# Designed miniproteins, single chains, part 40

Each design is a single chain, and the fold is of that chain. pLDDT is the mean over its residues in the fold that is shown.

## One batch from the design tools (miniprotein)

Design m1374
Fold by ESMFold2-Fast:
Structure m1374 (fold): chain A 65 residues (1-65)
Amino acid sequence: AAATLQDLTVKALSATKVQLTFKATESGAINVTLPVTVGGKLYDVAISLTATAGTTYTITVTLTN
């Protein structure tokens, strides 16, 4: 699926957790790895979900230090 994440926002909750907020552009499976910078460190964050077009999603992810 060619679904794109719109208005992606990253919020650091702690040194090991981030909150990602985005809007799905298309309905379908999303399976992406996003580069996220927290505290000057780059992390790869894997996201996998089934999305509905126009819906905003909020996901909390644990990072490895």
Scores: mean pLDDT 75

Design m1375
Fold by ESMFold2-Fast:
Structure m1375 (fold): chain A 77 residues (1-77)
Amino acid sequence: YKLSEEEKKKAKDTAEEIAKILLEQHKSKEEAIKALKQAVEQRKEWINSSSASQEKKDKYLAFIEEVEKLALKLLEE
């Protein structure tokens, strides 16, 4: 699945919000990154275990992976 420009923008906006919240909640970048990775793993597991069609799962997984990629870049700087 390839994300549209609008979906990529939404993923970037979501990643910026998540990175900000994680940095506010955690005193270190390493703790924030660990929390992000754990949340992403849990979300992917829920998506894969759902009764949704494979096409919908692939779309959601692509979005979550883009959010993770962008948020990691923001947290690592």
Scores: mean pLDDT 81

Design m1376
Fold by ESMFold2-Fast:
Structure m1376 (fold): chain A 95 residues (1-95)
Amino acid sequence: MEEEEIKKKEEELKKKWEEIRKSGDKEKLLELIKERLEEARKASGKLDKEEEEKLEKTLEELEELTRKALEKLDLSKYKTPEEVMEAIGDEIAKM
């Protein structure tokens, strides 16, 4: 990946996070996470049909787990996107 693309995505993520944190909109945060997972899937590029089906199921499961984790979290407590992603990961690990 080009460094300029990474910087642009980081700036977009920070702006979206500030809006989400101020609004407390967990649906927008879930949508942002889904978009990032879909971009990661497209970047993976070399999957056969069985691997693609498994990945789709894993992404659906991760979406459900992420939604459940977000219900338990108060977004206003987190200052950065990294902190909220870590908190989501910790809640999923407890499931």
Scores: mean pLDDT 71

Design m1377
Fold by ESMFold2-Fast:
Structure m1377 (fold): chain A 60 residues (1-60)
Amino acid sequence: LTGEARARAMGENAGRAAAELAGAGPDGQKSAIEAATRYALEHPEAGGGALLAAGLRGAR
């Protein structure tokens, strides 16, 4: 995968997991995915824990 494609895939997975943990509705899930994906793009070496934390911040 390209760096962007990898970031989108990892961000989506982490964002969905974060939204599930937070009990977020559809809007919160979308926000969590966006936050996790953005973090993955800015931090290519970030692990799952960091991406999950970013998603949780987005899942308001």
Scores: mean pLDDT 79

Design m1378
Fold by ESMFold2-Fast:
Structure m1378 (fold): chain A 88 residues (1-88)
Amino acid sequence: MLYAKAYQAWLDGNYELANELYIKALKEMSEEEKKALEEVEKLAIKLIQKGLEEEALKLLLEAAKALAEGKDPEEVVEEAKKKAEEIL
């Protein structure tokens, strides 16, 4: 799955490949999954504004991976909110 490959590329330190695979995966997403990722992206932007760029990327890629594995979009958003609140 493209999301799992994007997450693996990020773990390997290949952030350019991780971003390319993430964008490609977005083109294959349902509207509900896209909406969930948009909400997680808003949280990631807040982390970036605090200088937490690596945590922001991790949050996005973990959410994308969970959606790719068939996790409920609403649960993915709530999990991301909890993680962001613990960091912020």
Scores: mean pLDDT 74

Design m1379
Fold by ESMFold2-Fast:
Structure m1379 (fold): chain A 90 residues (1-90)
Amino acid sequence: SKEEFEEKVKAYEKEIEEYIAKKDVEGALKVIKELFEYAKTQEKELALEAVDRAREMAGKLVESIEDDEKRKEIAEKIHELIEEVEEKLE
């Protein structure tokens, strides 16, 4: 249901924000990957909503990284994940 979807996505978002607050970049990235995988299991409309919310969380993670080289590395990994999920949803 949409309610079950919303609770699940909110749980992922909260976990990502907690890792970002702890400056655990690898932990946050892992949960972002899990949210993208969850999106792939959903019907197209819900999948697109989950992808948009994962992108927002990924943006927060990238902005939290002070090191320019690490920020670029993580941004590139996130871009690859987005391309993979968009291809899957076609």
Scores: mean pLDDT 86

Design m1380
Fold by ESMFold2-Fast:
Structure m1380 (fold): chain A 84 residues (1-84)
Amino acid sequence: MLSEEEKEKLLEAAEELGFIDEEEREKLSKLSDGEVMLYLRERGVTAEQLKEIAEKAGIDVKKVMEVALEAEIERAMELIKKAV
């Protein structure tokens, strides 16, 4: 999905825009792109704010939104498996 370089740029943009702090960025740099997207959602980052982060990072907004959607689908699948 996102390359490691694209993920790093996304995290830099999120920190610069104030959605995460430097400590959070360091922790998130060790996670997958999907885990980063889930963290941002849990932090309260909206779809519109995620678009702003992607634009600031110079990453294709569609690509970022597809990664975020995929991460949500995977999380929903995990929750279903845990419930049954």
Scores: mean pLDDT 80

Design m1381
Fold by ESMFold2-Fast:
Structure m1381 (fold): chain A 55 residues (1-55)
Amino acid sequence: MKARAIEDYKARGGGEITLKKDDILEVLQQVSEEYYMVEKNGEIGLVPKKYVQIL
């Protein structure tokens, strides 16, 4: 499932990845109420759900 970053987000550690606004991501799994596991250009990591919009 594709998603778009709605704002820049700097990874804070803990397996997170950094986002730039308008990055296109593949959502692999919802891992908690707060986080998705996503793929971005071959990198897999966690992002907060509030920083991405499902397409």
Scores: mean pLDDT 84

Design m1382
Fold by ESMFold2-Fast:
Structure m1382 (fold): chain A 80 residues (1-80)
Amino acid sequence: MQQQLDDLIAQGDALEAEAQAALKAKDYETAIRLYQEAIRKYRQARGLAAQLGDQATVAALDARIEAAEAKLAEAEQKLA
């Protein structure tokens, strides 16, 4: 379970980094897709962390999800 949690966080972080690069390049459609995928991975990781009773990781993932959702909203606003 811990390895699966770590893998999901790593996948989310990688997707978020790609999303940030796309946003900087003004590729808003790609940024939106990648942030949505990153948020999905973080939510899966949060679920596993909660099952493990790892409240510190749950809190960290909640902060990551909130930050990624704000960036997603920014990218969506740029397309409007």
Scores: mean pLDDT 88

Design m1383
Fold by ESMFold2-Fast:
Structure m1383 (fold): chain A 99 residues (1-99)
Amino acid sequence: SPAMERLAEAMQEAIGESLLGLSPEEALAALERFTEAMLAALSEATRAKLAGYGVMGILEAIRNGEVSREEALAMARALAALLSPELRARLEAFLAELE
């Protein structure tokens, strides 16, 4: 889906910018927090399916339509809550454009 591809790209860009200036250890800890928050927004069955994917695998699953639009949006909202105010506002504005 072109909409889900754009959503995955917006999420990837926000994550990438959140990692700028971090040490490798700090970046890994941030990615773990993002993964936990995204998975916590999902049903138990979908969470179990995605548990081994990591951040990049989850974004690929969104891009490829392996999760529903509702699940993808729930993960994006959970991610947004962990971002800086500026990155959160940018991602939330994108989510509003998706209806």
Scores: mean pLDDT 86

Design m1384
Fold by ESMFold2-Fast:
Structure m1384 (fold): chain A 101 residues (1-101)
Amino acid sequence: ADELVNQGRRYYRQGNYDEALRLYQKAIDLDPSNSRAWSGLGRVYGEMGDEKTAGGYLSRGALSDPNDPEVRETALEMYKRGMELAFNNAGIAVIIAGGTF
């Protein structure tokens, strides 16, 4: 799963969003608790302009591992870009605010 996430990030960095989405989705298919794969999907959809879908995936990443600094930082970065957290706004706002409650 982690290798698929790493490959997805490389394609994302290259601007190949179709391959990045495919690899992140495959990582989630193998391990649905992979917070970084969910965050990767959120990032790609955000760059594609689908902010509601991006917010949903970022929320799932944060809920899967709220203590992962990379997942939290990604959610905060995308939130600052005006991304809407559509999945669970109340619960995710605590994580994005940097609160470990």
Scores: mean pLDDT 68

Design m1385
Fold by ESMFold2-Fast:
Structure m1385 (fold): chain A 77 residues (1-77)
Amino acid sequence: SLPEPESPEQLAATKALIDAVDNGDVEATRKAAERFVELGAGPVSVLALAMAKVIAKNQGHEDIAEIVEEALRRAAG
């Protein structure tokens, strides 16, 4: 069975989260993570959260990595 395709809003939230993490912007990451959780976690959303966490850790942004991990926990259950 194939999952439902991600909505344009979910894809936009995914991009916003990746952009915020890449910029090291804590406030933008918080806002993007909340939007991500609001729209619901599809497979693309979960993968994007995992990638964003890896990027944040590689950049030494522990606070951003924690925000992403919290969002992943909220989205997963």
Scores: mean pLDDT 76

Design m1386
Fold by ESMFold2-Fast:
Structure m1386 (fold): chain A 68 residues (1-68)
Amino acid sequence: DEARELAREMIREGLSAEEIDERLEALGASERERLVIGEVIAEELAKKHGIPKEKLDALVAEARAALA
């Protein structure tokens, strides 16, 4: 839950993706923590910008395909 709170704080501060990565590296964040933080950021941005679930699911599927 601390990872989720950290993600929300970084979003409130208006940090860029690069700044978030730098802060996580400095804190020694684990792969699991990075995953949780990434999911929270995606959820908050989707909510803020009114991205429908279907579009978010499509982007996630595309990202998984790119990693395969």
Scores: mean pLDDT 67

Design m1387
Fold by ESMFold2-Fast:
Formats: C-alpha cells, sequence, structure tokens
Structure m1387 (fold): chain A 66 residues (1-66)
C-alpha cells in the first residue's frame, strides 16, 4: 500500500501507511503521536508506493488538523 511521507516540526521525516494517514492530502498539517508518546506536528510532503529505506515508519497515531 501507499505511504504518506511527513516532515515533522523537528525536521525528522516519517512514513505512515496510507490507511493510518486518515485521508491526509499533500500539504495537509497533521498531528503525529510517536511510540514514545511524543506528539509532533508535520506536513504531508507526498505519497510513496513503497516504503522508503532509512525513513522512520513507526507512529502510534495520526490526526489531520489543517
Amino acid sequence: GKYAVVELDDGRVVQIPAEKANGAKVGDKVKVTLPDGTVREGIVLGYADKPIPGVDGEVASVEVIE
């Protein structure tokens, strides 16, 4: 399945299975909860058809906020 590529407010890039991205579109602002409980805002950069090597894919939840 596709992966949403999101740049977080701390400069990290994460990839999220499109099913967990709650319909976020390119340019949308999202709230991402990381497995450690840290919450970050991010911007959707695009969608990849396959996992991008070296990009962190582990997230607990995603919420679209813009």
Scores: mean pLDDT 75

Design m1388
Fold by ESMFold2-Fast:
Structure m1388 (fold): chain A 69 residues (1-69)
Amino acid sequence: SEETEKKLEEVVEKYTKELERNKDDPLKQMKIQLRAMADIVDIELESGDKEAAEKANKEFLERAKEIEK
């Protein structure tokens, strides 16, 4: 649903900003990525929207890779 997509977008934006703030701390980046994945899984379980959750996971991982390089 659009509500689920909005919640997932907010999670992706929140943790992307946290990664940017911790650009030089690889251990903190790892912890941030684990928290982001956990939050996305929680939204998937509550909403039942696997496709939206997988899209959000893909987008977040792409943003995380750009920050690492």
Scores: mean pLDDT 84

Design m1389
Fold by ESMFold2-Fast:
Structure m1389 (fold): chain A 97 residues (1-97)
Amino acid sequence: MEERQRRLDESRRLHREAEEYYKRKSKEVLDLIRKSDTVDEKESLERAREVAEEGAEYMDEVARRIRELGGPTELVTEMGAMGGVMRITAAVSKLSL
């Protein structure tokens, strides 16, 4: 019984860490896209793509770990959605190169 609570607490911890990571990486990607409007356009867009791809992989890994813990489906869906947004951002950045 205590083991179910530990798995839920771990799922919530992973979710909180992933939300903080997503917020940081989203800001980094947005700042790089904004820099592409001024100097080193290609380099900034290439870096934005790399950061977004890394972010997507991290979100997918967190979603997998929460699933393995038997965590709430809502948390898995939210992590997957965040990864999806990062993947779209990477694809758009790549098309702009």
Scores: mean pLDDT 81

Design m1390
Fold by ESMFold2-Fast:
Structure m1390 (fold): chain A 57 residues (1-57)
Amino acid sequence: ALLVFKDATAADVAVQFHRRFGQTVALPPGSGGKRISAALPADDPAQARRLLEQLLA
């Protein structure tokens, strides 16, 4: 299964990631409004986290 985001803010993506995996995502300062479109593997939380961290870098 995939967690799909289309033109979502980094803050919204972090909130949904926490709700789905129970993991907190630290956002770089000032990045909360960054817009993200991505499909993250819901069945691999570790890979999903690494992909999200790359998108926020």
Scores: mean pLDDT 78

Design m1391
Fold by ESMFold2-Fast:
Structure m1391 (fold): chain A 71 residues (1-71)
Amino acid sequence: HMSKEELEAEIELTLLVMDYSVARQAPPEERPALLEEVIKRAEEFKQKYPSLKDEVDELIAEARAELERLR
């Protein structure tokens, strides 16, 4: 069974993925700021939950690629 800490990590990861989806669908004028916020939160999440770093690293890479495409 998942511990409370593991459950909290999975919930936070799910919210990060949802926020990334929202950022990708945002209007062009708002999208860079939202992508930067997702990257920042993902980096903080990675420090808090290193066991999920591989999933978060992939999300960060995708968000950075999207941000570069907008520059």
Scores: mean pLDDT 81

Design m1392
Fold by ESMFold2-Fast:
Structure m1392 (fold): chain A 66 residues (1-66)
Amino acid sequence: MTKEEILEKLAELWDMSRESVERLFKEYEAAIKKNNGKLISPYTGKEYTSAFEYFKELVEIAEKEK
């Protein structure tokens, strides 16, 4: 699954524009860089070093919601 596919899928699942999801992606990239290269998922507690891998988790969570 490519970055573009993940962003498009989340846009559909969250009923958001593709541009809004891309902005969120960039915000998480910046947050990871600011927090010593890591992000802790508020949903699973799992540590991520990549916004791409974190957004893959968000797709899985959104798909489980419906």
Scores: mean pLDDT 79

Design m1393
Fold by ESMFold2-Fast:
Structure m1393 (fold): chain A 85 residues (1-85)
Amino acid sequence: SSDQEQQQVDRLLAKVEKTIAEVEAKIDDLPEDMKKEVAQQLEETRKLLAQVKADPNPTPVQLASLSISSAAAWYHVKVGEKKKA
């Protein structure tokens, strides 16, 4: 049903927005080169998020791409933290 589908999309959007906020909170503590790359990745994730929000019926491929993009940004932050520590 459309209400069940909307709840699943809303949960993914909330998770992605939380990941974006967590990446933004940590980005300033990364090495300058990694900070620039992560910032560009974050911009791409925000662009995908905006596209999904604007689409009344986002496809599974679009939702998967958004999830993968946000996970990749978070992964690069964690790699940067380990290399700096």
Scores: mean pLDDT 81

Design m1394
Fold by ESMFold2-Fast:
Structure m1394 (fold): chain A 64 residues (1-64)
Amino acid sequence: SATVERVARADKAAAGLDPATSVEAVRKAKELARQDPSASPREIGEAAGLSERDAAAIKRSVLA
């Protein structure tokens, strides 16, 4: 939906993510970070299909 896309785009901007990063990958990375706060950015990135940099930014946003 347009609402989901708008929120995900705002989340990307707030986290400093690459605009090319998929909305679904960002959602999955947030979910993984919430389920396992001890997971490394690399592990989250591998599982969600994101770079370690993007995964680290998402983890910081979720856990801060």
Scores: mean pLDDT 69

Design m1395
Fold by ESMFold2-Fast:
Structure m1395 (fold): chain A 93 residues (1-93)
Amino acid sequence: MDTPEGKRRKILLAAAIVGAYEQAKKLGLDLGDSGYKAYEEAKKLIKEAPKELQEKIKQAKELGAQIVKYYHEGDFEKAKALEEEALKLIESA
């Protein structure tokens, strides 16, 4: 059943995917066809998101980007902490 919470969580997860993909591209990482398809679908989902989610969408994008950045830099402790923050943000929806 499509619960309001479930729909909001999908939107925030999509926002994290968008942030992660854009950061990976800046770092020259190839995420392949599956990564590109996930990114395009995620962008479509967040484009129609309600205004009350815009602040959380911005936070999810930033967390996704930072997670990719810190994994690339080898700072696994910081990356894991940001994954926990992203999970809590998505669960808060």
Scores: mean pLDDT 83

Design m1396
Fold by ESMFold2-Fast:
Structure m1396 (fold): chain A 96 residues (1-96)
Amino acid sequence: SERDKIIEKLKEGEKRLASMTPEEQEKVLDEFYKEVKERIASDPELAEKVKQAYEKMTDEEIEEAARIGMAAYLAGIKNLGPTIWAGILKYYEKKK
C-alpha cells in the first residue's frame, strides 16, 4: 500500500538521521525550516492549519514531530501534514 511505502521511506530517513553528526543534523534542520517557511508563505490555508497545530502542541509532540519531519525530509517525502510542519517550526524556533 502507499502507506506502507511511506513508512518504509520514513525508516530509511530515520536511519540516515541517526547516522548524522549533530552539525549535519543542524544543517538539515536549517534547510528544512527554510522550506517549511516558503511553503507556508505560498499557501494561506496551510498556514492557518499549521498555526492551529502550533498553538496546541505539547513539548513531547514537538520533539516527535521534528524527529519524524527530519526523517521524512531526508527520505524526500513532500506531502506531510500541518502537524509535522508546525512541529518543525516550533522545534527550530525554541532552539534559536
Scores: mean pLDDT 81

Design m1397
Fold by ESMFold2-Fast:
Structure m1397 (fold): chain A 89 residues (1-89)
Amino acid sequence: IEELIEKLAERLAKLAAERYGEDYEKAYELAKKQLTKEVETLKAKGASEEEIKELLEAKIALVDAEAAGDAKAAAEYQKKIKEIMEKVA
């Protein structure tokens, strides 16, 4: 899970820097902090490690699709994230 948080934070920071002119290091630290809190909240709600991994992987795929400008893939991953969140919440 920690490795997936780091991978997602890297992608979010890169996207923020490229699209919004944000500082990469600051965006990375903020994303990592936010994702860590989100994962802790999901664990507290009884989410399994597998569910959390699936969610993080789908979020990584979403950011990759958004960075590539692939609106179709982005929509598919947004739907998958919603479905996982509905199961966990």
Scores: mean pLDDT 76

Design m1398
Fold by ESMFold2-Fast:
Structure m1398 (fold): chain A 58 residues (1-58)
Amino acid sequence: MVSEENLARYQRARAMVERYVAQHPEDAPLATLRHIAAVADLSVATARRARAQLEERA
């Protein structure tokens, strides 16, 4: 389980990337977990766990 701080970082980064690709739909294929992790300043492993944790809450 990731910390709430890292979960919040992932959530913010994902929202920023989703907002960017909404404005630039040609860049949508670049919205990968790796890129979101880099924006959030998280490891890809931590970002993957954060994504899974958020999906469990849905």
Scores: mean pLDDT 77

Design m1399
Fold by ESMFold2-Fast:
Structure m1399 (fold): chain A 61 residues (1-61)
Amino acid sequence: MDEEIKEAVKKAIEEKFPQAKDAKVYVIDGEVKVDVDYSKVTLEEVKEIVKLAQEVEEKLK
């Protein structure tokens, strides 16, 4: 389950935010966390990426 969520979140980020394709996705204690390269994305894009990760996790529950 955790690996499936991680892969789905990573794919969604790569498709919607190709500039953040090198982002690292973790699942810790059932919570999805994303580490992005801040030199490649704006703060607003980081917020949208986090929101996308949460939406993907919710759909896979």
Scores: mean pLDDT 75

Design m1400
Fold by ESMFold2-Fast:
Structure m1400 (fold): chain A 95 residues (1-95)
Amino acid sequence: SLFDELKKIGKESTKMPLFETILKIIDVVLENLDSLTPEELKAVRLDIKSIANFLKGLAPEVSKALYDAANAETVEEMKKHLEEAKKILQKYVNK
């Protein structure tokens, strides 16, 4: 399930850089977004918002894109903002 994959990423995060961990989380969310129940979608929105808040001082452009994703009215808008966050994060990971 999505939450089992997120738990696995959380465990592996002790051995990987922060931005690579967040990229993996975004990828897993994007892959599963269309199959989520309303309850799971609500939980995912809260998790994305928490990541956005954490990144506010470190990567403000990524933080903004994640906040926009968490607050998006439609799944399609959420995907658009997650893809933008991923694009910005990839620049940090690839130096």
Scores: mean pLDDT 79

Design m1401
Fold by ESMFold2-Fast:
Structure m1401 (fold): chain A 93 residues (1-93)
Amino acid sequence: LEKEIEALKEIAKETKNEETREALLYYLKEAEEALKKGDLKMAEIYITQALLTAGSLAILEKDEELFEKLVELARKFGREDLAEFLENLKKYY
């Protein structure tokens, strides 16, 4: 989880859209707080919410580079179902 949060923070730094960047940073901060308290379940929920929210915003803003980075990251950390969900969502936008 710590490595995934670090990688998502780097993506947030490179994110040009302010709303998407703020959403990423918000959920990542919540994930870090949950992890610090030993609440792995809540940390997982916040990381999932970060990926879903940022991925959806990337689709709406047509930020292909951000979308691909988020999908690749999700797959790298074993979130194949989430990556597939985001790719399917993109087909409708």
Scores: mean pLDDT 83

Design m1402
Fold by ESMFold2-Fast:
Structure m1402 (fold): chain A 82 residues (1-82)
Amino acid sequence: SPVEALSAEVPGAEEAKVGEVVDVKITLKNVGSEDVTVTLSGVVAPAGEGRVAVAETPVTVTIAAGETKTVTIPATVKEVAP
């Protein structure tokens, strides 16, 4: 794939309470010679003990040739069933 995922971070997710919204920040790089459209779906991140952050997906992003782009997706913190 010409698009590489360089990093993913969810600032404040560890301390976030159920029902709070946190930002999922995904940094993508297009190492190809052409613009690429990427659809992000099913994005779920850890949000601390017994919790996950469920991102508002799908999100479609166009990354120009050689561009590094950070995509910020709001995510709602939810409790994981025991």
Scores: mean pLDDT 83

Design m1403
Fold by ESMFold2-Fast:
Order: structure tokens, then C-alpha cells, then sequence
Structure m1403 (fold): chain A 88 residues (1-88)
């Protein structure tokens, strides 16, 4: 069976991917809403890294930064990339 730590990691990853999906699909979001959503993804990724899934956490953050750049939120993308570098 899945351990509690493995279950928690799966839940954190699923939540992060849901927030990334929101960022990717949402039209005309405010910069504040984008920043808050990115901050939630960063927090989830940090928790995922603490559970031993550091590589996956970094991948999630880099993918988030790419999505943000594709939508023109370059400063928020740079903040997310910095969080990924701090986990590396």
C-alpha cells in the first residue's frame, strides 16, 4: 500500500498540477491572482521536496515558469525559477 508520506506527496503534486492547469486555461487573470496562484504552487513544490521528491518539485516549478512566460507574466516566472534554483 501507499505510505502516508507517499500519499501526501501524490496529493501535493495533484494540487500543484491543478493550479498549473488553472494558470494555463484562465483568460485575462489579474497579476495579483497569477502571483497568488504561483505562490501556492511554490509552497506545494517546497513541501513535495521536503518529502524527498525534489527533482519532481523542480520540474513542476520550471513548468509553471514556462506557462507564466507564455502568458506574459515574466516577473512572476522569474520568481518561480528562483524558487526552483533554491531547491536544486
Amino acid sequence: GVSEEEFDAEVLEALALIYIGILKSIKNPSEEDVRRTAEKIVELAKQLAELGHKERAIEILRYTADVLRSKGFTEVAEEVEKAAEELA
Scores: mean pLDDT 84

Design m1404
Fold by ESMFold2-Fast:
Structure m1404 (fold): chain A 88 residues (1-88)
Amino acid sequence: KPSVTQQIDRMRQHVDRSSAQPNSFQPTQDQVDYMRNRVRDMSRTMPVPVRQFVDQVVQDSDTMPQGRQFRVLTGLMVSMGQVMRQQS
């Protein structure tokens, strides 16, 4: 199984790629808030270092435009799903 540090590094890379994706889709504030709540719910099931990484990225995303926020949050969701699969 990959180490927690390796999992966090993969998550960071995935979030960076997701944030950089060109997207003409403009999410509503409600869609961003819904995704943020889902990210928070999933992060509670994660190991402490992964939760700390997720919390930091969510906090940093608050200064981003809504479109980038949504992409970052979506990247976190996908990455956390991968971590959960590797823990089972």
Scores: mean pLDDT 79

Design m1405
Fold by ESMFold2-Fast:
Structure m1405 (fold): chain A 94 residues (1-94)
Amino acid sequence: MRELLEEAIRKAEELYEKLEELAKYTGSKAHERAAKGAREVKEALQELLEGGDKDEAIERAKRGMEETFAGMPAEVADLAIELGALVQKVIELL
């Protein structure tokens, strides 16, 4: 579990960094929302790693993924799909 959470946190951070850079470059509100979504996923996964409220963290992670998918450009699609798969595995093991 811990190693899976740490991997998911790393992918969420990578996705956030790419989306934040794209948002700054494009000025796109959609990219900005997607970046915020990826950050919410990272923060939720960090809460799970620290033993916080599992139900609240799961809902935050799901919502963060929804915002990310809704606003993401094609350039980060593969990374977002990989992150989504890791988040689902984390939820299934809780």
Scores: mean pLDDT 85

Design m1406
Fold by ESMFold2-Fast:
Structure m1406 (fold): chain A 94 residues (1-94)
Amino acid sequence: SMDEQIERIREELEAMLEKLKTWSDEEQLKQLEALTQMLLSIASRMSVEEQEKLLEALKEVYEKYGSTLSPKAQEKLEELIKQLEELLKQKKAE
């Protein structure tokens, strides 16, 4: 069920980014700020393996859809990826 949960998150992320490309830069940023808080909250409760899978899914989605977003939205997603990488690094140090 964890692999199914991660796949569901990936599909939801893909659908969200597809929708976001039709929104204003301001609305894209607000949605990505909400996404950042949600994903960091979820990831903080995940195991190392689950966090690695989530990070991989987000990176795949960013590679496929990131270029369709505004430059500021791309920066926000890159910031989120870095925050998740740091969270994973801290979790691995436990």
Scores: mean pLDDT 81

Design m1407
Fold by ESMFold2-Fast:
Formats: structure tokens, C-alpha cells, sequence
Structure m1407 (fold): chain A 71 residues (1-71)
């Protein structure tokens, strides 16, 4: 549903705002922004909820890896 998709997008925005507050590496900020843009495009294209959720999980995994590499 649109409500579920909006919640995923809002969660991504919250993650972006937190990363900015913590002065996260630019690569992390870029990954979050790219992930958010991909999710917005999938929602606009009417992609299934499962595809949107999978894209969100892939973005989260990429961000986690970049944060670990930035140590």
C-alpha cells in the first residue's frame, strides 16, 4: 500500500538525517541518497511491495558495509 511505501521512505529519510548529524562519510550519505532515489523510483513505477522492501534491505546492507569500511 502507499502507506507502507511512505513508511519505508520516511525511515530512509530518518537514516539520512541521522547520518548527516553524525557527520558520516560522504560515501555513506551518497549510498543513503541513492537508495532513497531508487525506492522513490520503484514506488512511482508501481513496483510490488516485496521489490521495494528488498531494495530497502539492500540499501541498509550497503550502508552497514560502508560504515564498517570507514573504521
Amino acid sequence: SMHTHQSILDSMDSVLQQALRENAPQAVIDAIQEGKARLQALVAQGAPTEVIQQAALETAARVKKLLEEAK
Scores: mean pLDDT 81

Design m1408
Fold by ESMFold2-Fast:
Structure m1408 (fold): chain A 66 residues (1-66)
Amino acid sequence: SRELVERLKKLADEVAKAGEVTEEQQAEIRDLATKLAELGIVPEEMVDKAIELVKERARKAAEEKA
């Protein structure tokens, strides 16, 4: 559980620094969020919302760099 959370956090930090999300990163974030939901740590309904929040933060990071 701790390992999955730490990996998700690392991906979120990489996305924020890059200002964009690749399809591979998006798929990995979804997979990790789904596994966390199966463990009862994150509600299944939050999987799509988590991806949306990551995209929004990447967009804001890109705006700050412009």
Scores: mean pLDDT 69

Design m1409
Fold by ESMFold2-Fast:
Structure m1409 (fold): chain A 87 residues (1-87)
Amino acid sequence: SEEDELIDGIFEQLKRIAKKVEEKTDNKDFVLAHILAALKFFADFYNLSKEQILKLLERVLEYVKENYPDNTKGIEFIEKEIERIKK
């Protein structure tokens, strides 16, 4: 759907932001902070629903687990945010 294409497009932009921040710093917490700030910006700009925000957070969680598995605090933060929004 058009909405699914929007979510896919936003996630691709979040990955590009991560890659660009990684070029300038080895601080994975700083990389994650930029991903989450950009996600919030896109959520506000596109007026995303809670369901759409959850889909993006779940994709970001998978990305972080795959690319920054040692960032235990970052993973825990995203998992808690997903749980908070689901309530």
Scores: mean pLDDT 86

